# Designs tried in a protein design run: designed miniproteins, single chains, continued (2). Part 38

Each design is a single chain, and the fold is of that chain. pLDDT is the mean over its residues in the fold that is shown.

## One batch from the design tools (miniprotein)

Design m5368
Fold by ESMFold2-Fast:
Structure m5368 (fold): chain A 72 residues (1-72)
Amino acid sequence: MTEEERKKLLKLIGEILRIIGDIIELEREIEKLKKQEQTEEVKKKIEELKKEIEELEEKLKKLLAEIKKIPK
């Protein structure tokens, strides 16, 4: 593994960890909303947060695919 490949790998890992942190934060917000009265506004907010999590999960899949392309 070259130094350039190591730097690229560390950068990708950093981005992955950041996205995982964002997903955890969004899931915590959903759990807080689930403890509230289930109004139409609360339900819409939960669905919006779920969509954000799906978008972040797709970004994670792409970053993991990039890591797999780096030679060991």
Scores: mean pLDDT 80

Design m5369
Fold by ESMFold2-Fast:
Structure m5369 (fold): chain A 83 residues (1-83)
Amino acid sequence: SKVNVTILGLSRDEAEELAKRYAEKGLDAEVHVGPVTAVTIGGLTRDEALALAEEAAKRGLLATVNIAGGSGVLFRNGERTEL
């Protein structure tokens, strides 16, 4: 099953570069600019999504992995929470 990852707290430039990189791989990538910049990458495998979220978490960023069936994994403040 395909999953998506949403990362909050990147700069706009970092979010746009990340989105561009995944779009070049043929995946869906969206940047949402607001009080906190969000980037959502879709079409990932579970392992790819977890790896991306874990790298964001190492930087102190908030990341959510959204898995089919309403399950997911939230990475906040260096902690992993199963949803």
Scores: mean pLDDT 79

Design m5370
Fold by ESMFold2-Fast:
Structure m5370 (fold): chain A 70 residues (1-70)
Amino acid sequence: MDKRIEELVERIAKLIAEKARELAAQGKLSEEELEFFLKKLEEVKEEDIKYLKEHPELLPELEEGLKKLE
């Protein structure tokens, strides 16, 4: 179960980071805003993992949603 949660959180973080970098490339996000956002994203990953370990019923819905966005 833990590996499934960690992989899901990493996939979500990667997708968010890719979208943030695309916005920065388009001039819609400054380099400082991008760096702040990416740092914050790394900081909250541990909290997200802990939350999903306490709420495993959310995993199927999040995995399905993520597949539609990837």
Scores: mean pLDDT 78

Design m5371
Fold by ESMFold2-Fast:
Structure m5371 (fold): chain A 68 residues (1-68)
Amino acid sequence: MPSPEEILEELRERMREVAEENRDLPEQEVAERIGELARETLERYPEVPESDVLRVVHEVMEEFRAER
């Protein structure tokens, strides 16, 4: 069973990959796709704090916006 830290690191990497693959899409659509990954993670791993998942979402979206 992966640790919460491992789950958050894998989530961050997956979110970055989704953002990079979808760079040409509107920010809203990228945010929706990243939001889906966050929701799936919270449902699959309720032991991971929601605040930590939301922090990863915020960090990845901030990185995405900064690259524009």
Scores: mean pLDDT 81

Design m5372
Fold by ESMFold2-Fast:
Structure m5372 (fold): chain A 84 residues (1-84)
Amino acid sequence: VDEAELEEGVEAMLADPEAAAEGLRKQAEAARKAAEASKDPEVAALLLEAAEAAERAAEAVAAGDREALREALRRAEELLAAAT
């Protein structure tokens, strides 16, 4: 995880939390669709976990919870990296 890019992302999302929450929910939907299309059950499981992390990030940004947002984004990035 690139910590500097993660922090920049957190700041950008907190500057426009409504748009960020919508984007994160769309990211979660994309991850679920990718999981459904996957032939590898291990990859599908990682993508579903990434979708859950993106949903938690959407809730955190809507609540203005910087720490929860940062942790959820880090988790989503780690899971997506593991799926590739």
Scores: mean pLDDT 82

Design m5373
Fold by ESMFold2-Fast:
Structure m5373 (fold): chain A 102 residues (1-102)
Amino acid sequence: NPAAKRKELQQRYDSLLLQLREKYDRRLSLMSQIADLARKTKNKNLQTALQLILNGEEIPQSLWNGLSPEQQKLLQELIETSKETEKLREELLSVRQQLENL
């Protein structure tokens, strides 16, 4: 039944879209918090680490070891939130393609 499948896919799409919006808001909040912290403390290592994450690059272990535990935790939360955002976006695109092909 194409109508029942369309309803199921639409519900999944709406759920994924809501989750994606929540993850985008969290990511923006974390980015702002890290940028403000780096600026207030004049911490070039934290600023460099943030820029690497924004470029989709890995933070070198030497740079990571130069960060405080609090700074490491914030950057790790940003990395994890960014990965979750990417996964949700891929799932959303997959569901959208299935809806367009019904």
Scores: mean pLDDT 87

Design m5374
Fold by ESMFold2-Fast:
Structure m5374 (fold): chain A 80 residues (1-80)
Amino acid sequence: SKEREGTLLLTVAGILLAAADFVSEYHPEELPEVIASLRETVARLEEMAKDLEKTDPDFAARLRKVIERMRARIAEIEAK
């Protein structure tokens, strides 16, 4: 299901966000690669939200709110 696909992508994005936080402190040279992977996963979530807009607008709206929060956290990590 698309809800299951969204949940799996959110799980991957969450793991990558935690990895970005960890490497920013302990292995900052690896941060660009982790951020690139995270941005790619977030872009896939955005495309999913767009595709779901007509068939499941409530789920799409929930995904967009999570995407917005993830983008804000990415910006915070990069702004140091």
Scores: mean pLDDT 82

Design m5375
Fold by ESMFold2-Fast:
Structure m5375 (fold): chain A 75 residues (1-75)
Amino acid sequence: MAEEQLRRLAAAFARLAGPGADVSLTDAEIAARIARALREAGVPEAPRFEELARRNASQDEIAETLNRVVEELRA
């Protein structure tokens, strides 16, 4: 279960880090896309990223939060 969720997170990150459309995304849009990917993967941490999007968190905060979620899913 967690492995599938991690794969979906990796795919979402690859899309965000890729060239083209990803460079036009705001920090809030990045957080919102991560939240959608987490919801589609069935990860209960999606609301954490929805909150990051709502408060316009920085890319650093989004990355730190995602690292923590990935570590929690691996545990």
Scores: mean pLDDT 66

Design m5376
Fold by ESMFold2-Fast:
Structure m5376 (fold): chain A 90 residues (1-90)
Amino acid sequence: SREEAQKYYDIGLRARGPPGDVGGNVTAINYYDQAIKLDPNFAEAYFNRGKAHFDLRDYKGAIKDYEKAIELDPNFEEARKNLEEAKKAL
């Protein structure tokens, strides 16, 4: 459900570390994965999973997640900005 997805998403936000925090970002991705499984239309979960991939220097993973966030929410301006940054990092 969206309520259960939101709970996993919130845990992911708390687990996410700064750029270079491999453990925190891997943990965050696992929680965002659970949120997405419970709600595949959760644009913010894709967006934040993309940011965690970017912080791990997985720019291809970041691009896929940002594209999915924009697909689900075409007005997601921050996802579009982050997508262009991830493309430049390749």
Scores: mean pLDDT 89

Design m5377
Fold by ESMFold2-Fast:
Structure m5377 (fold): chain A 80 residues (1-80)
Amino acid sequence: GVEEAQKLLEEAEKALAAGDGEKAVELGLKALEKLKEANPSLEADEALGLALIHVAVAKIAGDPREGAEGVLKIAKEMLA
């Protein structure tokens, strides 16, 4: 549920603070998937799609931290 997504986001933020951008991306995307499962909508599908685009662009640029920041921003906006 939403509580599971919040826990995953907290873990993603800790991973990002520790310098593990790849783990932060993984946990952030998992949080978005849990939010989509809790409240399935076109908006949730679009948010996950946008997060995946941020991850792909950051990976091409060699900056997984930037990708993680984008994913976490989108997930936090979905929780608001």
Scores: mean pLDDT 80

Design m5378
Fold by ESMFold2-Fast:
Structure m5378 (fold): chain A 97 residues (1-97)
Amino acid sequence: VSEALKLLRQGKYEEAIKILEEEAKKGDAYAWTLLGEILFDQGKYEEAVEYYRKSLEIDPNNYRAWANLGAALGALGRDKEADEYGQKAVQAAKTRP
């Protein structure tokens, strides 16, 4: 993840995505969340939802992924689910160590 973040800061998005994909395949929930954020910024909301869900399968207490999932569902017009996942983000934040 640290190498991918350095590449993102340098504007090397293609290289950063490749590293994030490998880290995500190895079970890094944060890598799935970052991939989802890149897709969201590209307007690929349905794909972003899928990647946030993968992050939450690994770490259900990832409040960032819950919040981002809610935002992506809101962008898709799924307002009821967006509200429900927004509440889950608040709950997950309370259980954070």
Scores: mean pLDDT 78

Design m5379
Fold by ESMFold2-Fast:
Structure m5379 (fold): chain A 87 residues (1-87)
Amino acid sequence: ERHVLLVGVSEDTVQLRRGGEWRTVDVKALVEKYGRAEFEADALVVGDKVIRSREPMRVTFFKTPSGAIVAIVESDSPVEVVPASEL
């Protein structure tokens, strides 16, 4: 079953992990320039939250009509949210 989580993003940057490697992504700049940004990740850090799944996640960042930035996180396994201290 497809698992979907919607996450609000207040930060200008997020951290993504793919294949054991962490990268910082300027999501505000990418969304302002391209309207949206898509990534595959094993884990996503937004502020003090870690979003992760047992299988790879598709993460799509976009701006809502209200101007808020949100991430849609999709995985074939359950998506969990834990404190950043867990990672």
Scores: mean pLDDT 82

Design m5380
Fold by ESMFold2-Fast:
Structure m5380 (fold): chain A 87 residues (1-87)
Amino acid sequence: MAEEIKKLAEEVEKKFPDSPTVRGAAEALRKAAEYLEKGDFNKAATYLVAASIYATAADIEGDEEGAKFVREAILKASKLFDEYLKS
């Protein structure tokens, strides 16, 4: 599960390499995966929230496509988190 969240972060970085704000969201997603691997679920969840803040910042900056892509990645990561909790 953590590896799949890392892959989502990588996909965000590859699609928006020139957007510092969107890349900030990707780094937050990677941190969420790192804390999930460590069993620190509260910190992992905090970094998912941080990724969402970066998505909102991208939207405010006019990067609507970047914001949308990050929000979709966060939605997928949140679903993986829910599945991990049930396992």
Scores: mean pLDDT 82

Design m5381
Fold by ESMFold2-Fast:
Structure m5381 (fold): chain A 73 residues (1-73)
Amino acid sequence: AADAELDRILAELESRGGLGKTIAQHLRGYRDAVAAGDEELARRHRGSIEALLKHSDPETQALAERALALIDA
């Protein structure tokens, strides 16, 4: 299911270390903020993710974009 796919992507990003680990932390925060209806916190985490993705490798970008799509569904 979507939740299982999201958890797998987050674990893979975290295992990469560096920017991947930081992006995974912000994706978890974004997911939790969206679930709580905290629009301000969600916007802040999304902004951090977008900024970090500009400096990330293509594989990390693809994983994070897929995670965002799953959270936004």
Scores: mean pLDDT 86

Design m5382
Fold by ESMFold2-Fast:
Structure m5382 (fold): chain A 62 residues (1-62)
Amino acid sequence: LVGRVMRAVAVVPKTSPDELDLRPGDLVRVLEEVDEEWVRARNLATGEEGLVPKSYLEEVEP
């Protein structure tokens, strides 16, 4: 997943200050796989970085 561009499929509710705030359709670059369920990503529109559940992301470019 690291280096991939992925798209948010839903509003990601910010439950922690470390989480990335995402809207459906936002494009992110995966920076780090934190664990099996979470990635650290950068929002390509805002430059904001934070944690995102993998289940909220879909592939844009295979």
Scores: mean pLDDT 75

Design m5383
Fold by ESMFold2-Fast:
Structure m5383 (fold): chain A 53 residues (1-53)
Amino acid sequence: LEKLIELVEEDLRHPTDPSNAMARITRAVLSTVYNGASAEEVLEKLREELEKS
């Protein structure tokens, strides 16, 4: 979880998508964590969402 937050914060400091894609990605990843996903699944989901943006 802590590692995930750091990754999101770093991306927010250097936004790659001005259309609030980072907010969407953050919510999707946090939703996955909330449902009991493993750290591996969370990281994979984050990378997948970043590819969409």
Scores: mean pLDDT 63

Design m5384
Fold by ESMFold2-Fast:
Structure m5384 (fold): chain A 55 residues (1-55)
Amino acid sequence: SDEEIERIVEETRERQRKIIEEGDKRKVPATTLAARLLREVGEAVDRILEVRRRA
C-alpha cells in the first residue's frame, strides 16, 4: 500500500540521517559512509518493490 511505502521511505531517511551523524562523530571515511548509504537505498528499493508486487 502507499502508506507502507511512505513508512519505508520515512524510516530509510531517518536511518540515513543517523548513519551520517554517527559517521561524522566517528570520522568514518567518505567511501565507507557512501557504501553504507547505498546499501540502505538498495534495501529500501527491494522493500518497496516487494510491496508493489503484493499490491
Scores: mean pLDDT 81

Design m5385
Fold by ESMFold2-Fast:
Structure m5385 (fold): chain A 59 residues (1-59)
Amino acid sequence: SSALEQASREANRLVREGAESKDPEEAKRLFEEAARLLEETGAPQEEIDAVRQSGEDTL
């Protein structure tokens, strides 16, 4: 798979871990890492924004 496909799979895993976390600081870190991976690999802005919005919902 391409680097973008691999990053999307990893970001999706981080988002799931963040959503399942009971620690808001850990959840925030996981969502930020997911967004960073997507941004660095050139994912669509809509996908990056969706991940960041999910992170804000845990604040």
Scores: mean pLDDT 78

Design m5386
Fold by ESMFold2-Fast:
Structure m5386 (fold): chain A 63 residues (1-63)
Amino acid sequence: LERAERLLAEAEEALRAGDRERAGQLVQKSGMELLAAGIEIPSAPSVEEAARAVREALRKAKE
């Protein structure tokens, strides 16, 4: 989970910087870390929506 959270933070920083390609790669890596932990992430049509889905999954996993 900690690695996924770090990758998501980097992805959000890339989005703020306007680097959508890097953000997409980092969100995908974060989602893969969650999947390895048994947490499924639904597919999303945009990088912003994918980041939101990963963030929500991380929040639920911390409960």
Scores: mean pLDDT 79

Design m5387
Fold by ESMFold2-Fast:
Order: sequence, then structure tokens, then C-alpha cells
Structure m5387 (fold): chain A 82 residues (1-82)
Amino acid sequence: AAGKAPSAETVAAAKELLAAAKAGDFARIAELAEANRDKNPAVADIAQTGLATGSAETAAEQAQAIIDWANGKPAGAPLPAA
């Protein structure tokens, strides 16, 4: 949900997405989008946007923002827009 702190599962999914995006592994990004569709919709949304736009960099930045949020970085900081 928007404005809520991410769960440990969401953070783990975001870390996997960040690694896939940094590698340019669109096949893995697609797998993560499907796997997280119902469980971690924020991660699935980021992955789908990366696939639709072909922008692994945007997906990586947004995945990092979720990880930073979990580590106490300000949730209200501007996220890279997809």
C-alpha cells in the first residue's frame, strides 16, 4: 500500500529486481513481475514499467528506493518517475 513501510518480503523482491535490472536481465525482470503481481504489487509495477519502457535504469532506481525506505531513508523523498 502507498505510504506504508515495505515488508521484508517486498524488500527481498526489490533486491532481486535491482540485481536483475543492473544486469539488464529483462527475462528475470519479467519473472519477478509475474511472481510479485499479487504478493508485492509495488515491485511488480516497477518491473512491468521497466519492461514496457525498456528502462532497466528506472527499474533499478525505484527498486533501490524501496530498499532505502526499509533502511530508514525518507519515504517522502522524490522517487524516480517511471
Scores: mean pLDDT 74

Design m5388
Fold by ESMFold2-Fast:
Formats: structure tokens, sequence, C-alpha cells
Structure m5388 (fold): chain A 59 residues (1-59)
């Protein structure tokens, strides 16, 4: 599924950014750009939710 692949790639981009010591804002930007590259539109709330989910996973 195209949408599922976009979100999987976006989660990977967010996780990579956070592991590299980048800010939450930089991680949000990485996730947003990845979704847009797949033609998927997401709200700021959805992207913030992704960052929050990755932070919980890494904690």
Amino acid sequence: DHVRQAYEDAYKAVEEALKAGKSDEEAKEAGRKTLEAHGVSASDEDIQGMVDAVRRKLA
C-alpha cells in the first residue's frame, strides 16, 4: 500500500533524525518531506504524533 509505505519511510526518517541528535522540529521536517515525496498530505498534529511515538519507542 502506497500510504503505508509513505508512513513507514517517514517513521524511519524521524527515527534517524532523533538518533543523530537533531531537534524535534528537524525530525518533524524530515517526516513531512518524506510524506510529501510519496504524495501524502499530513497535518502538523499527525507529524507531531509520529515524533512523539518515536520518542516513546527510543526512551
Scores: mean pLDDT 83

Design m5389
Fold by ESMFold2-Fast:
Structure m5389 (fold): chain A 100 residues (1-100)
Amino acid sequence: MKIDPERLEAEITTALALMLIAVAKNIVLRDNSPEAIQEAVEMAKKAADLALESGSPEALRTVAEGIRELADIVKSLGTPEAQKAAEELRRLADELEAKA
């Protein structure tokens, strides 16, 4: 099998972005503090930046779906900070989908 460096870089970037989203989900599921929610939002923003840098439509869509799922989890926490963070995450996911 020929390894395409550009494809490999895109796949690694997507995997790293999804790992950041998974860590963010795990943080907010264990800790619903404003600090934990803020950390999760910052991780989602880093994942979004990685997807944007990759230039891959598939990476943008996959990461957007992950961020949207994180937004639903954050919204379920029911605090004012969580609701604001969930809205920010949904907007971020929508922006990524629009660029895919």
Scores: mean pLDDT 83

Design m5390
Fold by ESMFold2-Fast:
Structure m5390 (fold): chain A 69 residues (1-69)
Amino acid sequence: MEELKKKAEEIIKKTEKEMEERDDISEEEKKKTLEELRKLAKELLTTPGAVPRLEILEKMEELAKKTLE
């Protein structure tokens, strides 16, 4: 569990930092992306089972990638 929690926190932190360096992403999109990532991280912490948690982590990675592309 702790490793997945740490990865989720790292995704949020990295995405926030990379978005701050971008002027082509609106402040509303930055806020929305961070709120969605934080929501997924909370779901990860409350969801039982390794596979469902991994699926949530994958959703976080996909959201970050899509926003930063």
Scores: mean pLDDT 77

Design m5391
Fold by ESMFold2-Fast:
Structure m5391 (fold): chain A 120 residues (1-120)
Amino acid sequence: MITLTESGGGTFKEGSSVTLSLKLSGNVEKVVQVSWWRKAPGKAEQFVASISRSGKNKGYAESIKGRATISWDPSKSTLYLNLNNLKVEDTAVYYGVATVVEGTRLTFVEGEGVEVTVVA
C-alpha cells in the first residue's frame, strides 16, 4: 500500500514562491510516476506537473510552464513542486497522485492535499 503526505501549504503573497512537498511511504518501489494536481474553487481538477520514478521524464501543464519545477529526492522518497510568481488564480487544494503497478494493471493513489491561498 502506498501513502501520500502533502505539506508546504498556507497563505502566500502574490508574486512570491512556494515549495510543496509530497512524501511517499509504503511500497514506493511499485510507483512508476507521481503527479501534482490542483482543485480551485468552482473549477475542474487541473493537472500541474509530473515526474517519472527515475526522474528522467517530467511533464508540466501549459498554464504553469515556466513557473513550476518538479524534482524528486530518492533519499527522502519526497517529491517537490516549486511554484514561482504566484497569482491569485493559483489558489487551490494541491494534491499528489501516484501511479502504481499492480499485476498487469496501473492503479492510482490520491493524497488528501494541502490548501494554497494566494492573496494580493
Scores: mean pLDDT 85

Design m5392
Fold by ESMFold2-Fast:
Structure m5392 (fold): chain A 65 residues (1-65)
Amino acid sequence: MSLDEAIALLEEKDPELAARLREAVEAGDLDTLQRLGTLLVIRHPDPAVAEALRVLTEAARRRLA
């Protein structure tokens, strides 16, 4: 799953949280990403959502470089 695919999947499930997660990835803000990601998984307990969040977390870590 690419970063764009992960964001698109999350936007389909919860567009408001997805927008905030995208901003956290762009900022490299892992703390915000972890907090909002946990909330999203609670609202949408779907393995695809968990996989998308893993992709976002990896992208955010790369942006910190």
Scores: mean pLDDT 79

Design m5393
Fold by ESMFold2-Fast:
Structure m5393 (fold): chain A 69 residues (1-69)
Amino acid sequence: SEKLEEIIEQLRATLERYLAAHPDMSREERDRLVDFLVDYFAKKYNLTPEEKERVRAELRAHVDRLLAA
């Protein structure tokens, strides 16, 4: 849905900003950050389990793309 895409975009922007400020984060620390953000936003926006896992996958893929650049 459009609302879900907006949430994903906001989370991507938040992740990019945080990772830029903390370039020495380990993979485990980045995974925990993604999980924290997904759990927080899933609760805030009342996401279904399916939507929550989609957001998690999209954010993990986005982090991988940023680190590959």
Scores: mean pLDDT 82

Design m5394
Fold by ESMFold2-Fast:
Structure m5394 (fold): chain A 73 residues (1-73)
Amino acid sequence: DPRLEADILAALAAMLLEIAKRAYERGTASKEEVLELLERAIELAREALELDPENEVAREILREAEEFKEKLK
């Protein structure tokens, strides 16, 4: 089921974004490591949206991850 696959990918993207934010706030990861996590979250969110363009979680994670990545540059 493509919608279930999209939900799983969106959930994984959300988890990576959460890890990236926490690692950045706690100073437990380098800027490069945080950027790598954000890039993976963006990739997964985009894959979720290819399977289900209406996936709200994937849309929100894509937006937040891209905004966070922009702030780190």
Scores: mean pLDDT 88

Design m5395
Fold by ESMFold2-Fast:
Structure m5395 (fold): chain A 57 residues (1-57)
Amino acid sequence: SPEDEALRRIREATRGLRLTDEELQEFVKLASKHIDDPEALAEAVEEFVRRLRARRA
């Protein structure tokens, strides 16, 4: 299902990820914005993680 695929993508993108309290708040806000669209949520999470990892490089 789209929900199962989105969950798989989110789990893969967030694997090994540790968030600060501020980053966690940003993540929750992002998830809330896309709560009704699993595919958009997964894409937004992947983009969030990509940008976050780039900032930490």
Scores: mean pLDDT 80

Design m5396
Fold by ESMFold2-Fast:
Structure m5396 (fold): chain A 93 residues (1-93)
Amino acid sequence: MAHLVAPAVATEADIAALAKQLGLSAAEMRAAYRAIPDAASSEAVVRALLKRIIPNPEVKKVNGELAYGPEFGEAGDLLGALVDALRRYEEAR
């Protein structure tokens, strides 16, 4: 997983770029991680953040690229990996 998403987490710009692809801010990701780092798993953080993503792109894309299901399922996995990588990054700092 580190070679998919985690390597980009080392840079604030990379974190922001990945968060943007998921429709959330890097600050939201960091805040969620900080809010429940010891009390919950990365999965719990992903679930909380996904609730913010769900209503965001609740529109049809003009190009007809309506990829809600697969994109959001994959976004959950990607976000989980990113949050876990960010947690490890903060711990190593």
Scores: mean pLDDT 49

Design m5397
Fold by ESMFold2-Fast:
Structure m5397 (fold): chain A 60 residues (1-60)
Amino acid sequence: GERRRERARREVDEVFRGLRESLEDAIRRGLGVTEEEAERMLREFEELRDEVVRRIAEEP
């Protein structure tokens, strides 16, 4: 149902957005995270988030 998909999408998006912002903040502040490592993790998080959101949207 639409409501279930929207709620799940929002929750997943909020979790990943918070994680992504924390990672970007750590890079900018130089808090022990290498920029290369953070870029790799960020890309993987974005791909995972996209995949989860799409799966939820495609499920009946």
Scores: mean pLDDT 71

Design m5398
Fold by ESMFold2-Fast:
Structure m5398 (fold): chain A 93 residues (1-93)
Amino acid sequence: SAEELRRALEAQQEAQKARMEAVFETARKVAELIRKAQEYVKLYKETKDPEYLEKAIKLLEEAAELLRQAGWDFGAESLEREIEKLKKELEAG
């Protein structure tokens, strides 16, 4: 019936909204972690203090973990490649 279809659609819309809110919250947290990491990379380039690079790596590792937990494996792999580059920079300095 039309009433059964409407109830099913409303339940699906509520579930979809909750999923969308979770996706946006994860994206927001990841973006903030990446932004902070970029600020620390900039500080490292200006000061050459390895502590800033270590802080940047930690923030990117946290962002990659959040992406993996959300099933965004492609985004996590991209950050993991960046983390590897920064770790090599830290070992070279």
Scores: mean pLDDT 86

Design m5399
Fold by ESMFold2-Fast:
Structure m5399 (fold): chain A 83 residues (1-83)
Amino acid sequence: AAAEALAEARRLAERALELLREAYRALTEEKDLRKAAELFREAARLLREAARAAAAVDPELAARLEGAARAAEELARELEKLA
C-alpha cells in the first residue's frame, strides 16, 4: 500500500542518485561527455519512475522527483550537443 509505494520510490531514487554520482565522475574525471549524458538520461528515467510510485501517497515528493528528472534530462541534452 502507501508504505510499499514509498519504499519503491526510495529504491528508485537511490539508484538514480548512484547514477548521478557516476555521471558527475564521467563528466569531471573521465571527461566523457557521451557517457555522462547516457548516465544523466538513465537517472532521469529512474527519477520519473520514483515520482510515479510516490504520486498517490506523497504528491510533494513526486513533484520534487519530477523536477530532478527534468534537470537531469536538460543536462543530458546539453552534453549530447557537445559530444
Scores: mean pLDDT 87

Design m5400
Fold by ESMFold2-Fast:
Formats: sequence, structure tokens, C-alpha cells
Structure m5400 (fold): chain A 72 residues (1-72)
Amino acid sequence: SPEELVEQAEKALKAGDIESALRLIGEALKLFPDNEEARKLYTQAVEAYARGDDEEARKLAGEALKLLKEKV
């Protein structure tokens, strides 16, 4: 369910598993295609993670996740 994906993403992010959190957020966004702001934050988080900026990736992933939590 969308709620389960969001909960799993939050758990991964709290555990410091940025890669799993981003994967789960990406899956959740497929279920909420009209959430443009969350998608932009997710894209920025993926870019930050790709360049090794784990702190910025975690922050942006958390912001995207907060918006998704308001939709479930």
C-alpha cells in the first residue's frame, strides 16, 4: 500500500539507509504522480546522493517524505 511504502521509507531514513529510503520514495511517487513538489525534492535528493552529499540527500529525502506522508 502507499502508506506501507511511506512508513518503510521513513524507517530506512531513520536507520541511515539513504539508498533504500530513496528507492522507496521513488516507488511511492509512482502512486502519487501529481505530487510535483515531492518529486522535485526527490530528484534533488538523488542528485545529492549521487555526488556523495549524504547529509543533503538525507535532508531532501526527509522533506519529500514529509509531503508524501500528508497524502496517505
Scores: mean pLDDT 82

Design m5401
Fold by ESMFold2-Fast:
Structure m5401 (fold): chain A 98 residues (1-98)
Amino acid sequence: GGKEWAEKLVKKLEEKIKEIEEKIKKGEELYKEGKIEEAKKLFEESKLELEILLGLARIALGVAKLLKDKEGAELLEKVIEKIEELLEKAKKKIEEVE
């Protein structure tokens, strides 16, 4: 069924999430060094990237539910929660540097 496509997509989303987590971490380090403009840019880029990934993951979840792929839906729900949590973190970091 759709299990393989959902697992492959989740793996790619998880890889992109890790890249964004490192970008946020770099932004936090730059902010502590007084490089406020560079930090702000990284947090804003992270927010935009996370919003795009969230949209893609939600569409994929809809597809998994239509295909009655319970395992794929559960994987996508988990990655959506992680994206939402990281997006809230990025938003708070933007507020902190404004």
Scores: mean pLDDT 88

Design m5402
Fold by ESMFold2-Fast:
Order: sequence, then structure tokens, then C-alpha cells
Structure m5402 (fold): chain A 66 residues (1-66)
Amino acid sequence: SSAKKKELQQKISEFIGRILREMGDLLEEQLAKLKAGEITQEEADKILEEKSKELVEELKKFEKEL
């Protein structure tokens, strides 16, 4: 039904929106630290890689709810 499709689209949009905001916020934080010399590129890359792994696991859990 159209109602179920709309609910699914809203769930997907909310999930994607949250993931994009979390990754964007982390990217901004790491870039600010890099510019300030508070962190190395290697440390920033490691933090971003770990966050990406967490988000992949969240995606897998979300897919199981569909």
C-alpha cells in the first residue's frame, strides 16, 4: 500500500539523515583538529575508519528491520 511505502521511505530518510549528520560532524571535528595541529592525518583517518565500521554495522541492523 502507499501508506507502507511512505512509512518505509520516511524510516530510510531519517536513518540516512542521521548517518550523514554523524559523519559530517565527525569530519568537521577532525578537520578542525588537523588545522589546529592537535591530531595527525593518520589519527584522523583511524577515527574516521572506526566510525565508518560502526555505521556499516548500524546499516546491517537497520536492513534486518526492513
Scores: mean pLDDT 84

Design m5403
Fold by ESMFold2-Fast:
Structure m5403 (fold): chain A 64 residues (1-64)
Amino acid sequence: SEAERARHLAEAERLSVEGDKLAKQGKFNEAAKKYREAADHYRRAGLPSFASQAEKKAEELEKK
């Protein structure tokens, strides 16, 4: 439903912000996990390009 998609989008945005804060603290593994969780929620919101961006962010942090 549209309401379910909106809920997933809100959760993805919340998780992305958490990931950004963790990355700024140098907590790269924790940040990567938040971005991967955000990616799942973006996919469930019907936003595959946003999901791919979040997954790429996670992958780059996992290399640090």
Scores: mean pLDDT 89

Design m5404
Fold by ESMFold2-Fast:
Structure m5404 (fold): chain A 67 residues (1-67)
Amino acid sequence: DYEKELEEEIEEILEYLRKQAEDPEKLEEVAETARKLAELYRQAGNEEYAKRFEELAKEAEAKKKAL
């Protein structure tokens, strides 16, 4: 099903951004990217992915603030 393939791609993007968030120098870029994706998914009516990207953005922002 193409829907499952799309979900797998979105999960890969989330995992990629989480790995980038382990690098302090990339936290700002991760937060910005995740916020943009959250907005796009919210506009598309996908509240589940919008929330997950928003949470990732908040985590990256919190990690940068803790440094």
Scores: mean pLDDT 81

